# Designed miniproteins, single chains, continued (4): the designs that were tried, part 35

Each design is a single chain, and the fold is of that chain. pLDDT is the mean over its residues in the fold that is shown.

## One batch from the design tools (miniprotein)

Design m13261
Fold by ESMFold2-Fast:
Structure m13261 (fold): chain A 66 residues (1-66)
Amino acid sequence: GPAGEKAREAAERAAKEGDGAAAASAFHQNMLSGDGEAAERGAEYAKKAGDEAAARVAQISAMRAK
């Protein structure tokens, strides 16, 4: 919903600042969007956070959500 969209955008902006915690938050907010494309972006933010296991989980979630 709209609240989830704003939360996702805020987390993504913070992640661009190079904050690892913000990158992890951006991953979670994208997963909460429930959209397959959002899940794919979640995988990219997990990679930016340096968490390869979370990135793989996000990729699987993206395939299942689509």
Scores: mean pLDDT 70

Design m13262
Fold by ESMFold2-Fast:
Structure m13262 (fold): chain A 70 residues (1-70)
Amino acid sequence: MDEDIEIITKLLEELIKAVEEGLLSPEEARELLKSFKEEVDEFSKTLSEEDAKKLNEVVEKQIKKAEEAI
């Protein structure tokens, strides 16, 4: 579980960095974030309540940070 959260966090950080550096458009970033959020929601349904809550909190925080950077 922690490894999955770490990988997801790193992927989102790279996405935010790409947007901040102008390598990715805000529109493209929003589309990717939407797809990612859908995948996370599906994955969360296979986890324990504690793990799902932890994952969703991390993902929501990173998505919010990315949206604010755009």
Scores: mean pLDDT 75

Design m13263
Fold by ESMFold2-Fast:
Structure m13263 (fold): chain A 65 residues (1-65)
Amino acid sequence: MTEEELAKAGEEAAKKGGGTAAATAAHQSRMLGHKDAAERAYEAAKKAGGSKAAIDAAQTSWELA
């Protein structure tokens, strides 16, 4: 899976599952070393109106990617 495909999948997950789904997508992107995809998932978590915990988890995944 390309970084762009992973980023799009994360943004779609955020639209369906909100901030928690976006945080999960950011974690997956981090595990694959795709920092830009993790950042896009973090931004999607913020746009979805996720809880502080979900947004913080997504940010941590992006910073560690």
Scores: mean pLDDT 77

Design m13264
Fold by ESMFold2-Fast:
Structure m13264 (fold): chain A 62 residues (1-62)
Amino acid sequence: VEERIKRLKEQAILLAKNGYDIDLIAELVRNYLVRELGVSPEFAEKIANEIKEELEKYLKDL
């Protein structure tokens, strides 16, 4: 699970670099976690929000 989440973060960074909206990326992550990994909606929301925060920090550091 952790390794798949790490890859998901890497893909999210690539999408953000290509000009995708951070809120849209977070929604895609949430949906992927629920549908493909079968995690609870509450856990998926937490992870999606964590990725969103990391993306916002990453873009500010660039």
Scores: mean pLDDT 77

Design m13265
Fold by ESMFold2-Fast:
Structure m13265 (fold): chain A 90 residues (1-90)
Amino acid sequence: MRAAEEAAEAAREAARAAIEGGEGSRAAGAALAALGGGTDALLAGERGDAEGTRRGAEAAARGAEHAAEVSGSEEGRRAAERAREAAREA
């Protein structure tokens, strides 16, 4: 559960960075992908689905990496790094 919450929070930070620093539809798409993975991880974690939690956290990490690239910011890169660490612990 902690790892899922950390992955979701990091994905939200990366999504925010993408919206703030990125281009319109590209930023929105990257943010949505990151948030979707984080949501999936949280919902799977609440159900006690360890495999679903890990897959959701991995999706959140991939989305966060894309969002960080779109953001072009150090804040986005740091958020993506935290999302990757959370995914490894899930």
Scores: mean pLDDT 79

Design m13266
Fold by ESMFold2-Fast:
Structure m13266 (fold): chain A 83 residues (1-83)
Amino acid sequence: GVEKVLQAALAGLTQDPAYEEAARELLRLVAEARERRPDLTEEELADYLAERLGISREAARAIVAAGSAEELLAVARRLLEER
């Protein structure tokens, strides 16, 4: 499911204990944001997530633009290269 893909993506972004805890909170907040605001467009959701999660709007847009679990994994791999 999308939650497992997000967890794998965020876990891959972490290379130390401080980031691991943040990654778990990021996954929870992303899932919560999608449930609280299902009416938002992808662009609006990306802005909302960027502000709430403290990440770049570009990273947030990449996450919400993924239309499938496979695309989200591809985005996660790309984000890993930026870390």
Scores: mean pLDDT 59

Design m13267
Fold by ESMFold2-Fast:
Structure m13267 (fold): chain A 98 residues (1-98)
Amino acid sequence: MAEEAERYLIEAIKYAEKAIEKTKNEEAKELLKKAVEYASKALRAARLGDYEEAIKYAEKAIEYAKKALEVADEEAKPDVEKAIEYLEKALEALRKAK
């Protein structure tokens, strides 16, 4: 189930990066970049078996992604929503892996 969490984190990063490319809102871009940063830290922690640290970073990634959703352009919103969906799935998988 740790491998499931890693897969979901990778998908979340991909959708967040797509949203960064689509949005013209600078605030949304900065929030999405922070979401990618924390999701990447969660992925690294998960790969090292540090599930408590991975959970903490995944929760921060979700926080920034949700803030980005509030300000993102309509074109980018579907990708932000998918990123949040995968981050939440990753968080559940991480909780089951410990």
Scores: mean pLDDT 88

Design m13268
Fold by ESMFold2-Fast:
Structure m13268 (fold): chain A 55 residues (1-55)
Amino acid sequence: TLEEATELAAELMKTESAEEAGKRIKEKFNLSDEEVKEVIRRAEERLIREILAES
């Protein structure tokens, strides 16, 4: 699902660039370019939330 892709993208973006995370989720979940953009956007929001929660 898109939620699973978003969770994976958020984890990948802790150690990789958004571009690299986007390529990996596109291959793993067979997403369109538009879906990848949305997943990366949501993953960035989730990462910011997690960082703020740990501060």
Scores: mean pLDDT 78

Design m13269
Fold by ESMFold2-Fast:
Structure m13269 (fold): chain A 76 residues (1-76)
Amino acid sequence: SSAVQALRERLAPLAAAAEEARAAGDVEALRRTLRAIAEEILALAAELLPEAEAEEIRRKLEETVAREVAAVEAAV
């Protein structure tokens, strides 16, 4: 699917940056990069899904970003 391929291409450099930030223990860089990833996913969700489903994805992404950041903060 072209939409999934386009998202994958947009997410690839952000995913690499998130892994670098995680490896470095750079909490602020990780937070920024994970938020950027979430924004890309939410933009596609807004185009493809009803508002209620897009809002549920937004909430789950916010919870995931908070959890991932907290895990790195606890490890540093």
Scores: mean pLDDT 84

Design m13271
Fold by ESMFold2-Fast:
Structure m13271 (fold): chain A 75 residues (1-75)
Amino acid sequence: ESEKALEEIREDLEKKLPDYEKEKAEEALKKLEETEPLIEELEKKLKELGLEEQAEELRRIQELQKEVLKKVIEE
């Protein structure tokens, strides 16, 4: 019984996975946009501490996350 229920859940998830991934990607993108001012503040603080490489890496990671999330939403 439990195995059959798990298989039904799995099939339902596989069928809804594209919509679920899109919804989760939209939520994650919105969260990233909400945290963008905090990331900008952190980047500024890192530069003030002389950690310019870390600040640049932080920016690069955020841009990459946005690109990946937008691609999931658009596909």
Scores: mean pLDDT 70

Design m13272
Fold by ESMFold2-Fast:
Structure m13272 (fold): chain A 75 residues (1-75)
Amino acid sequence: MSKEELQREVDIAIAELWVSVALREAPEAVREEMIEKAIRLIEEEGLSAQEVVDKLRAELEAAEAAARAARAAAE
Protein backbone atom coordinates (compact mmCIF):
# COMPACT_ATOMS: atom_id res chain seq x y z
CA MET A 1 0.00 0.00 0.00
CA SER A 2 1.07 3.58 -0.55
CA LYS A 3 1.69 5.74 2.52
CA GLU A 4 -1.48 7.65 1.61
CA GLU A 5 -3.55 4.45 1.57
CA LEU A 6 -2.01 3.29 4.85
CA GLN A 7 -2.69 6.64 6.53
CA ARG A 8 -6.28 6.49 5.28
CA GLU A 9 -6.76 3.02 6.79
CA VAL A 10 -5.32 4.24 10.10
CA ASP A 11 -7.62 7.29 10.05
CA ILE A 12 -10.63 5.03 9.36
CA ALA A 13 -9.67 2.76 12.27
CA ILE A 14 -9.31 5.74 14.62
CA ALA A 15 -12.68 7.15 13.54
CA GLU A 16 -14.37 3.75 13.98
CA LEU A 17 -12.94 3.44 17.50
CA TRP A 18 -14.11 6.94 18.39
CA VAL A 19 -17.64 6.24 17.09
CA SER A 20 -17.77 2.91 18.97
CA VAL A 21 -16.90 4.66 22.24
CA ALA A 22 -18.91 7.87 21.72
CA LEU A 23 -22.03 6.05 20.48
CA ARG A 24 -21.88 3.09 22.89
CA GLU A 25 -25.19 4.29 24.42
CA ALA A 26 -26.79 5.19 21.08
CA PRO A 27 -29.02 2.99 18.90
CA GLU A 28 -27.11 0.62 16.62
CA ALA A 29 -28.49 2.35 13.51
CA VAL A 30 -26.97 5.68 14.60
CA ARG A 31 -23.60 4.03 15.28
CA GLU A 32 -23.57 2.32 11.88
CA GLU A 33 -24.55 5.54 10.10
CA MET A 34 -21.79 7.52 11.85
CA ILE A 35 -19.17 4.90 10.95
CA GLU A 36 -20.33 5.04 7.33
CA LYS A 37 -20.15 8.84 7.36
CA ALA A 38 -16.63 8.70 8.84
CA ILE A 39 -15.44 6.38 6.07
CA ARG A 40 -16.99 8.63 3.41
CA LEU A 41 -15.37 11.75 4.87
CA ILE A 42 -11.93 10.11 4.84
CA GLU A 43 -12.27 8.45 1.41
CA GLU A 44 -14.31 11.04 -0.52
CA GLU A 45 -13.19 14.31 1.10
CA GLY A 46 -9.70 13.27 2.27
CA LEU A 47 -10.22 14.37 5.87
CA SER A 48 -7.90 13.30 8.69
CA ALA A 49 -9.12 11.36 11.74
CA GLN A 50 -9.20 14.56 13.82
CA GLU A 51 -11.24 16.41 11.19
CA VAL A 52 -13.65 13.48 10.96
CA VAL A 53 -14.09 13.41 14.75
CA ASP A 54 -14.88 17.14 14.72
CA LYS A 55 -17.33 16.64 11.84
CA LEU A 56 -19.05 13.72 13.59
CA ARG A 57 -19.51 15.82 16.72
CA ALA A 58 -21.42 18.28 14.54
CA GLU A 59 -23.45 15.39 13.11
CA LEU A 60 -24.33 14.22 16.64
CA GLU A 61 -25.54 17.73 17.46
CA ALA A 62 -27.65 17.74 14.27
CA ALA A 63 -29.04 14.27 15.07
CA GLU A 64 -29.97 15.41 18.59
CA ALA A 65 -31.76 18.46 17.16
CA ALA A 66 -33.59 16.28 14.60
CA ALA A 67 -34.63 13.79 17.30
CA ARG A 68 -35.97 16.62 19.45
CA ALA A 69 -37.92 18.06 16.50
CA ALA A 70 -39.35 14.63 15.65
CA ARG A 71 -40.37 14.13 19.27
CA ALA A 72 -42.10 17.53 19.30
CA ALA A 73 -43.92 16.69 16.04
CA ALA A 74 -45.11 13.37 17.53
CA GLU A 75 -46.73 15.21 20.43
Scores: mean pLDDT 76

Design m13273
Fold by ESMFold2-Fast:
Structure m13273 (fold): chain A 116 residues (1-116)
Amino acid sequence: AAAADSQALATRFLPYLREAAKQAVEEIKKLTEGIELKPPSDEARDEATAFIGELLREAFQRVRADPSDEAIRQAAEEFRKKLIEKAKEYIQNGDTEKVAALLEALEALSAPAPLP
């Protein structure tokens, strides 16, 4: 695809990713209800950033291969599911610091960029 087509696809996909991140935050907050989250360490923040970055890379690769509305929805849903599964893993292991780091990173992704 031409660079303009790739940018148009990213523009179409980003709102679905932001909504998926919002939904993941809401679900993770429900899962952590009554659990005291420890403040995230720099290592936990680095892990969360790397994990989310890899999921974003996977999602964009999928929609570049298939730019259909169905593939966009499926990629966003898979992104949401993998985030929730990772949070459940951290909760099960008692890694409340890593849950806090994941929530912090996802809340940043779900926020619109401030206007200049």
Scores: mean pLDDT 81

Design m13275
Fold by ESMFold2-Fast:
Structure m13275 (fold): chain A 71 residues (1-71)
Amino acid sequence: REEARRLLEEALRALREGDTERARRHLKEAIQAVRDDPELLRALESALEALERGDTVAAEAGIQEALKLLE
């Protein structure tokens, strides 16, 4: 949980700084960390797909949704 939260916070920060490659890397690591949580996994997979399409707004929203699920 703590590892996933840290990775998502780093991904969000990288995305806001315009570093989409670093954001994608952290997001993929977070996905591996939450494989046993299907709700969280779905939110992160959606965020990754948005980022791969260049939709940074949708990617940021997906990461924020995942962070709320970790509360």
Scores: mean pLDDT 80

Design m13276
Fold by ESMFold2-Fast:
Structure m13276 (fold): chain A 58 residues (1-58)
Amino acid sequence: MYEEAQKEIKKLTEEADKYASEMGEALRNGDKKKAEEYRQKALEKLEQMRDVGRKLAE
């Protein structure tokens, strides 16, 4: 359980980083709406990480 949760946190961190990178690319391409979508996705990953942490706290 905890070992799997740690892997999930790692994965969520990597996904958030990827979304931040894609947001930058969208801004360079002038797609501000798409950049905002990636920003929201990154925030969702941060919230998911919080939820996982709370579950681990027991």
Scores: mean pLDDT 79

Design m13277
Fold by ESMFold2-Fast:
Structure m13277 (fold): chain A 58 residues (1-58)
Amino acid sequence: SMEAEKAAEEVRKIALEGGLSEEAAEVIGQIARHEVENGADPEEVVRNARRSAERGRV
């Protein structure tokens, strides 16, 4: 779905910005897409990814 694709793209971007490899960011993006397709709130999925990336920086 469009929402799942958007969430996956945003999560992948966040992972890359947080210092993960392109390969790891792609996998995490795919997991986020799968979560949204299975009924997770896209906004919550993206928010959780941002929180994780921020914690990884400290």
Scores: mean pLDDT 80

Design m13278
Fold by ESMFold2-Fast:
Parts: structure tokens; C-alpha cells; sequence
Structure m13278 (fold): chain A 110 residues (1-110)
């Protein structure tokens, strides 16, 4: 399940970079359907929802990703995605904290 969820998440990331936010959302939702514990997909979905102006849903999914990361705190890319979502939500102090955590876990995310 995780390997398939990662492929769907990666396609969502590609679509989001192209500005295809609704299509990116669909791929993140598919990734979550295959692996509900995949914090990275929840965090990426939150970022896209914030970009779509769905701020309340974005905040809910930020909380879901945070909950999952308490159980598995090793996903550097999930922290980076949380930082981007929080930047879009205007929560800059929390965004900096998660960006620093992501870089500490994986300096390649600089």
C-alpha cells in the first residue's frame, strides 16, 4: 500500500507544481485512501487546500498530519509540506519550526 500511495502522492506533487490544484487534490486523496497513515499525503493535501482558499479544511488536515507524525516522526518531506501549508495559512512561526525540523532530518530539503 505505501509504495502505491507514494506514487500517487508524487503525481500529486507534480500536478501541484504545474498549478493543477484540483487534480493534485484528487491524487493526494487517492494516496490517503490507499494508506491513511501516510502523513506526507495529508500534509500535501493541506497545502493544496490552503492554496485553493479552503482554509478550515487545510487546518484540519494539518492537525491530521501532525497526529500521524507523533507516531512516526521520521518523514522529513511531511514536515516540509506542513511548513508550506502553514505558510499559506499565515502561521509563519509554526511554518519556520517545521521547516527547521525537515532540514534537520534531511538537509537536502534546503
Amino acid sequence: ARAEAQKLNDKGVELAREGKLEEAREYYEKAIALDPDYARAWANLAEVLARLGKLEEAEEYVRKAEELLKKDPSDAEAYYALARALERLGKLERAVEYREKAIELDPRLL
Scores: mean pLDDT 87

Design m13279
Fold by ESMFold2-Fast:
Structure m13279 (fold): chain A 85 residues (1-85)
Amino acid sequence: ALAAELQRTALLSLVGTAGEAIKRKDEKAFEESIERLQELAARSDPELRAVGLEIAKKLKEAKDKNASEKEVNEIIREAQRLLDA
């Protein structure tokens, strides 16, 4: 229970950091946070792993297409819903 909540909190924190990096156009911060997000997701329970990796993919796609702040915020909100489930 507690360990799973800590993993969810850490994943969500990394999602937020990666999203903010996209909005700020900080390529290095994005690469570092997305790598940490993927690594943590891969080491998480299967359910959190699948969700974390899917969110990482969406963030990479958003960065590649130079998504708006609104689009990035929608990805962060979706991540909050999926990780809170």
Scores: mean pLDDT 83

Design m13280
Fold by ESMFold2-Fast:
Formats: C-alpha cells, sequence, structure tokens
Structure m13280 (fold): chain A 55 residues (1-55)
C-alpha cells in the first residue's frame, strides 16, 4: 500500500532524470494523481514506466 509521499517522491526523482521519457512518465503520473487516480494505480504505472525505461 503505497503512501502519497512515496508516490510523489518517485515522481520527483523521475522529473530530475536526464531521460526525456522518464520526465514524460513522471508528468503523466502527476496528472493521474491530480485527476484522483487511486495511489495503487499510479504506483503500478510508475513501476511499469521504470521497467520500460530499463534499456
Amino acid sequence: MPTREEVEERIERLLASEDPAARGGAEAARRMLEAGTPLEEVWEFLRAMEERLRE
């Protein structure tokens, strides 16, 4: 059960990334949070994004 703080910290780390794809994913996750998406769904989205960003 992720906390809002954990989700927000993960978004901030991705926004600080040198990879444009990571920053784009972080922006999408932030929009999901603002739209009222459940924390569990945002967390899974972030996990999937980080998995895809592994080259």
Scores: mean pLDDT 79

Design m13281
Fold by ESMFold2-Fast:
Structure m13281 (fold): chain A 60 residues (1-60)
Amino acid sequence: SKELREKILRLIGLKLRKIGIEFELENLELSEEERKELEKELEELEKEIEELEKEIKKLE
């Protein structure tokens, strides 16, 4: 279905963003403020990924 396809594409996008943030946290010289902001974004992103994966499973 279109809905399932759109959710899968969104999930892929969220997972790619997560990889990018994790890379930045591990490899870049960040200020304390920048690190806290990225850590907060990562936490929110992980929650969104978990919820979206649950929604996708319900549509199968």
Scores: mean pLDDT 85

Design m13282
Fold by ESMFold2-Fast:
Structure m13282 (fold): chain A 61 residues (1-61)
Amino acid sequence: MEEVVAEGIDAFIERALKGEPMTEEERRLVLAAIDYAMGKELTPEQLEEARRAAERVRERR
């Protein structure tokens, strides 16, 4: 599994737990990230969304 995707997923989960306000698209990605973290296999489309979300988080730092 690509480490970039895993790192982005963890970051989104931590932000959700902290109660930081999120956009609708970020909230949707957090739900997908939680499912992935629970060991569920995501579709290629969902994996691509998670990868793009991780890149967006890095860009906004």
Scores: mean pLDDT 63

Design m13283
Fold by ESMFold2-Fast:
Structure m13283 (fold): chain A 61 residues (1-61)
Amino acid sequence: MTEEEFIEEVKKRAEELGLSPEQIEMVVRTAKLVLKTLNGDVEKAKEVVDRIIEWLKAQEA
């Protein structure tokens, strides 16, 4: 999986979960930052971003 594919999947998942446009932008921006911090380690970035998406979903509940 490329870095671009990872970012697109994150965006699609956030949209499918019904997050607001502002939350989607924040998640995408965070995913890019996490990926950069982890030197392009997509697998670790996925784990971190999934945790963030779950947290955001919990805030809506």
Scores: mean pLDDT 77

Design m13284
Fold by ESMFold2-Fast:
Structure m13284 (fold): chain A 57 residues (1-57)
Amino acid sequence: GIYKVILNKNVSYFAGDVLKTSSGEEVKVLSGDGQTIYVDKPLKVGEKVNGNEVLEV
């Protein structure tokens, strides 16, 4: 699936990057621009991805 995520700051992630959540799970980046990334797995508001907080899903 494709899931839109808005993070608490601008990030420089690219398609194919694998990020680690605060729960210890891995998610793959499909695309990213500014604070917005698209990932292959649903995330929750308040969760952290490589230390960046999820503000919106």
Scores: mean pLDDT 82

Design m13285
Fold by ESMFold2-Fast:
Order: structure tokens, then C-alpha cells, then sequence
Structure m13285 (fold): chain A 86 residues (1-86)
């Protein structure tokens, strides 16, 4: 369909965000919480753009699943911020 390019762009943003989450997890294991925090925040921004594209193009189920992941990551980001301020 004509919306295929928008779907593929959204999927590309999700894949980039997943890569950033993977990198963030590696930095957590190394004790670099500040770098991990930046990478999780970047992943959230990419996911928020993907949610916008999915919703604007009628892919509501994909948007809802990704919004749930964003909420989980936002909680993780706040936990990391709390650790850095301790």
C-alpha cells in the first residue's frame, strides 16, 4: 500500500532504538550509568517518533505496544537518574 514507506520508516526507528537499548545494557554492565542513561533517552526519542508515524498511518496496535515499551524505559531512566544523584 501507499503507507508502506511510512511503516518501513517506523520499523527502522524501532530497530535503531533496540540497538541503543542493547548498547545501554552493555554500559550498565560496565558501570557507566551516565552513558547508559543517554542511550536509553535516545532510544525513547526514536520510539516516540515511531509511535507518531504508526498512529498517523493507522498502525494503532504497533503504536500501543511501543508506547508500553516507552513507559518501561522511562521508569528505568528514572531509576538510573536516582542512582546517579545518590
Amino acid sequence: SFDKDKLLKGIGLVLRGMGLEFDADLFIRRGDLETALRKYEEAIRLYEEAVRLFRENGYYDLAERLEKRIEELRRRVEEIRAQLQA
Scores: mean pLDDT 88

Design m13286
Fold by ESMFold2-Fast:
Structure m13286 (fold): chain A 55 residues (1-55)
Amino acid sequence: SARTELLALLYEIAASSSRFVAELIRKNAPSKTDLIKKNEETARELEKLAEELRK
């Protein structure tokens, strides 16, 4: 449905935002490894949710 595709797109946008934040932390505060890891893990989880919605 159109609603399901919109939700999947929103999850993908959220995942991209989390990856962008992780990259910004890596460049500006590379010692904050836990924060980088959490943002990368969040992005992966959101990407999986988007894939699940498209099944």
Scores: mean pLDDT 87

Design m13287
Fold by ESMFold2-Fast:
Formats: C-alpha cells, sequence, structure tokens
Structure m13287 (fold): chain A 100 residues (1-100)
C-alpha cells in the first residue's frame, strides 16, 4: 500500500511538470499511472486515499485536455478528457466505499 501511494504521488508530480512544459503525451502517461495506482489502492480497501489521488488525477487530466486543445491536438484533448472522466468516476466510487 505505501509503495502504491508513493508511486501515485510521484506520477502526479510528473504529470504536473509535463503540463507546465506543454508535454501532453507525458502528462497523460503519468496521469494514467496515477489512476492505475489509485485503483490498486481501492482494491486493497484504502478508499479515502484512492479517492484523493483519483480526484487529483482527474484535475490534472482536465488541465492536460485544455493544453492539448490550445495546441490544436483534438485527439489528445479527447483522450485527456476521457481520462479525466474515468478518474473522477473512480474518485466517486472510492468515496462511496469509504463511507461503508
Amino acid sequence: AEELRERARRALEEARRAIEAGDVRAALRATREAVREAARLADLGHYEEAAELAREAARLAAEAADVAEKQGDRELAREAALLATAAALLAVAAEIEAEL
């Protein structure tokens, strides 16, 4: 569990740096890694942490979509928006489980 948390946090930091650099492909790769680790945390019953990480991943994916749109890359913008939606759904599902 601790290793999954550290991997997710590192991936989110990589995504932030990639967005700041305008590297949408790197941002999406890092954000997908964070979502994957958040999902693994949820599978292990760490729902509150999974929700927090997935929510941050959704925010970063949405920012990446905006950057891709400004760069004229509609395909990357679409992929980033879909990733943001998937991450947001994971966050909501994990929040519901955390209350049970």
Scores: mean pLDDT 88

Design m13288
Fold by ESMFold2-Fast:
Structure m13288 (fold): chain A 74 residues (1-74)
Amino acid sequence: SAAEAAAQAEAVGRGAIEQAKKLLAEGASPSIAEQLAREAEEAARELRARGLDEAAAVLERTARELRRLAEEAK
């Protein structure tokens, strides 16, 4: 369902942000957060193509936060 897709996107998004924060704190390149942002953007496009607009919006916000983390780490 759309609600299940949105809940899954929230869980995936939180996981990606926490993983990026951990890796950056351990000295990983900002490119890791950029890669996670690209993956979130791709997933959001697929969700939009399926009409799952709420889930897509969650991953779009996730991608913006990941890009912010990457820029802050430079």
Scores: mean pLDDT 88

Design m13289
Fold by ESMFold2-Fast:
Structure m13289 (fold): chain A 96 residues (1-96)
Amino acid sequence: AAREKLAEAKELLEKAEEYLEKAKEALKAGDYDKAIEYAEKAIELAREAGRLADEAYKLSEDEALKKEAAELAIRAVGVELDAIGIILDAELAKKK
């Protein structure tokens, strides 16, 4: 159960990081609507990854698994913060 939740969290976080990179590229290209869309998807996936990582942490008595779950949760928060920054930058660029 804990290892399965951790594996699912890893997959969701990887997908969140892919959408974050797509959001960054869209922002660079001046495609502000796509940058916001991709960043919102990154936030959704990162939040779910963080939730599953927290559940894995609570279910496990294995210190190594707990450490990995905590590191995933921190990484998920980082993706959320970066994506929020992209949304703010894109919204500001749309105001003329």
Scores: mean pLDDT 88

Design m13290
Fold by ESMFold2-Fast:
Structure m13290 (fold): chain A 71 residues (1-71)
Amino acid sequence: MDIQTLLDKLGELMRQAEEAIKAGDLETAEKLLEEARRIIKELEQQGHLVTARVARHELEELEEKLREVKE
């Protein structure tokens, strides 16, 4: 899969995860973030290390928001 397709899917997953967090649908948010994490690992495996690092930072921000909502 090319980088543009991976980034498009990643952006969609992160957007849906943020909406799920805002809606209180924590189970859906966790599943979406897990899928996003898999795409980030694929980017790393393909050598897109800078892109993967930026995406991981965005993922970690959403994971922190999810953690805050749970507490």
Scores: mean pLDDT 82

Design m13291
Fold by ESMFold2-Fast:
Structure m13291 (fold): chain A 115 residues (1-115)
Amino acid sequence: AGSPAEVAARLAALGEPASAAVAAASDAVAAVVGRLDAEGRREYEVFVAARDAEEHARLGEAVGYLFARLRELEERGILPDRLVITATSPAALLELADRAEAALRAGEREIRLLA
């Protein structure tokens, strides 16, 4: 899990698109933005909004679930060329993680999901 300072640094590194996603989630009290570049040129852009203390407490679990699923698929040689996920809550991220896995297993390699 990243510290709040690491999350803020990643958000800043993503620039205007991350700021636009935060603005679109106007009632969010906390947000996590991850960019993973595993060995060079693959980009995973994950935005999750959390609106209250209950959602914020679930944020690490939801992000961890997504990346555990992606790692398991990577171990089987199943990797996206691009993954962009925008979730309006931690519960939405769990749903989008399952949809991303299904899309990857179906042979999709460029995935963009919003809920």
Scores: mean pLDDT 65

Design m13292
Fold by ESMFold2-Fast:
Structure m13292 (fold): chain A 80 residues (1-80)
Amino acid sequence: SAREWARKAVLAGLDAVIKVSSPEVQEIARKARELVEKDAPLEEIIRQLEKLREATQDPGAQMLVDSNISLLRGLKELEE
């Protein structure tokens, strides 16, 4: 399903962000990852990703987080 594909894509993106981030940013990313794994409401996941985006200073990681937010916002619009 589109939802299962999006979930896997977001988890892969978060794993990449964690590898290039400071320990403080890694903790925020791990919280987002936990929300995705437990199938939390899309709005809650998006809100955690927005916090991650604000904390992230690496341009590549910022791009990945922005892509994840856009993907989940698109999925939420399709499910509404």
Scores: mean pLDDT 84

Design m13293
Fold by ESMFold2-Fast:
Structure m13293 (fold): chain A 74 residues (1-74)
Amino acid sequence: TAALDEISKEVPITAIVTASEARSVNAAEAYAKKHPEVKVYKTGISQEAIALSAKEIASKGETVIIAGSTFMIN
């Protein structure tokens, strides 16, 4: 989407965090197929679990985007 394109212009996205729901996972995997350098991380279904997982992955030096609600942590 346009929001993902705008974010990727400013920083290289290295990870996507998504809920373990088929629709969200399918969207993240479709993006990763076009960008093989990007890792997909599946987490719990709650928004809190998604945010905590994204913060943890970003703390390891990854540039993270959250699928489902487009925002970036790093």
Scores: mean pLDDT 66

Design m13294
Fold by ESMFold2-Fast:
Formats: sequence, structure tokens, C-alpha cells
Structure m13294 (fold): chain A 84 residues (1-84)
Amino acid sequence: GPIDEADVWLALGEIAYVTGNYEAAVKAFKKALEIDPDNVRALVLLGKAYYKLGKKDEAIKYFQRALELDPSNEEAKKLLEEAK
């Protein structure tokens, strides 16, 4: 199937996140969102990476945006309440 460049950046960000490189994860997820700004998965993962960096206000912003796009996203709801 066709390779989506946004999906490649998302995958690279997830690898960075699971290896504890949260700054690299933020950069990769931001690149995914530059290509696909409504990618709910990328918004949730960017928020998680910011939360790991202690940047709670940024984390809250991205979890809120994910919920605006997908109000049924239970992970984003849980993470937003935990970040407040």
C-alpha cells in the first residue's frame, strides 16, 4: 500500500517515546501533525511526550485538541484528567 509520510513520523516518534527519548518523540510527532494536523493518535502521543518532559500545560493543550476531534477517545480523557 502507499506509505504515508505522516505515519512514518508517527512510527519514529513512538520508537523515541518507548526508548525514553521524549524530546525526539515531540519533534517526530510535531512533524506528523505538520503533514496531518487532525491525526488524533499523534495529538495524544505528543501530549504524552510533553507530560513526560514535565510540560503539563502543553500536554493538556494537545489532549484537549484530541478530544475536540474525537470526543469518545477514552485515553485522551483519562490523560487530560491526570494532567490537571
Scores: mean pLDDT 88

Design m13295
Fold by ESMFold2-Fast:
Structure m13295 (fold): chain A 70 residues (1-70)
Amino acid sequence: SREEVREALEKAGYPKEEAEAIAQALHDSFGEEATRVAAETLKKLIDQGLPPDEALDRAFEAAVAERERR
């Protein structure tokens, strides 16, 4: 969800206002399902030790792929 993306980005060191803006933009552009996939991807990659910027890029790619599939 949007809040899960925001929480993951804040945990990764993004300012709260930037994290909220990114989460809102993802939700508005790709919808709830793609935002959920992005949140799951972001949390998993951060937990695996990926740098936050790379994790965010991979999460965005996952959201795009999920939207293209639907």
Scores: mean pLDDT 78

Design m13296
Fold by ESMFold2-Fast:
Structure m13296 (fold): chain A 68 residues (1-68)
Amino acid sequence: SAEEYFKEGEEYFKKNELEKAAELYEKAIELDPNFAEAYKKLGEVYLRMEKYEEAEKYFEKAKKLDPS
């Protein structure tokens, strides 16, 4: 499920395995394109990789999906 991929992504992010974390968050998004939290976490991965333009795009997508 999208939630299972998201949870695995969190484990790799915690271990600072950023490429694996990104891969798992992307799989979560593939299964649930409205998964705002997965976009937010993918943005955090890119931010940690110092890929600021990519991070901003994912944060904007997350905000658009969850504008609360």
Scores: mean pLDDT 85

Design m13297
Fold by ESMFold2-Fast:
Structure m13297 (fold): chain A 70 residues (1-70)
Amino acid sequence: SEVQEALDEIVELAEKAGNAVLARIARALRGQELSPEAAELVLEAARAAREGDLEKAKELLIEAARLVAL
């Protein structure tokens, strides 16, 4: 899916930059059923990560994780 591909891309970019926290959050979300709101935050995070804004990507993924929190 587009969302799973976005999470994989975030993991790759985070690992390349040495951002272990961002990589862990993205991997954790990859195993979860995402609501439409959480999915949109993931897609926004991937866009931020592509632009080099890993802090924004991390904040967006933390928000997505809160929405998915079991």
Scores: mean pLDDT 85

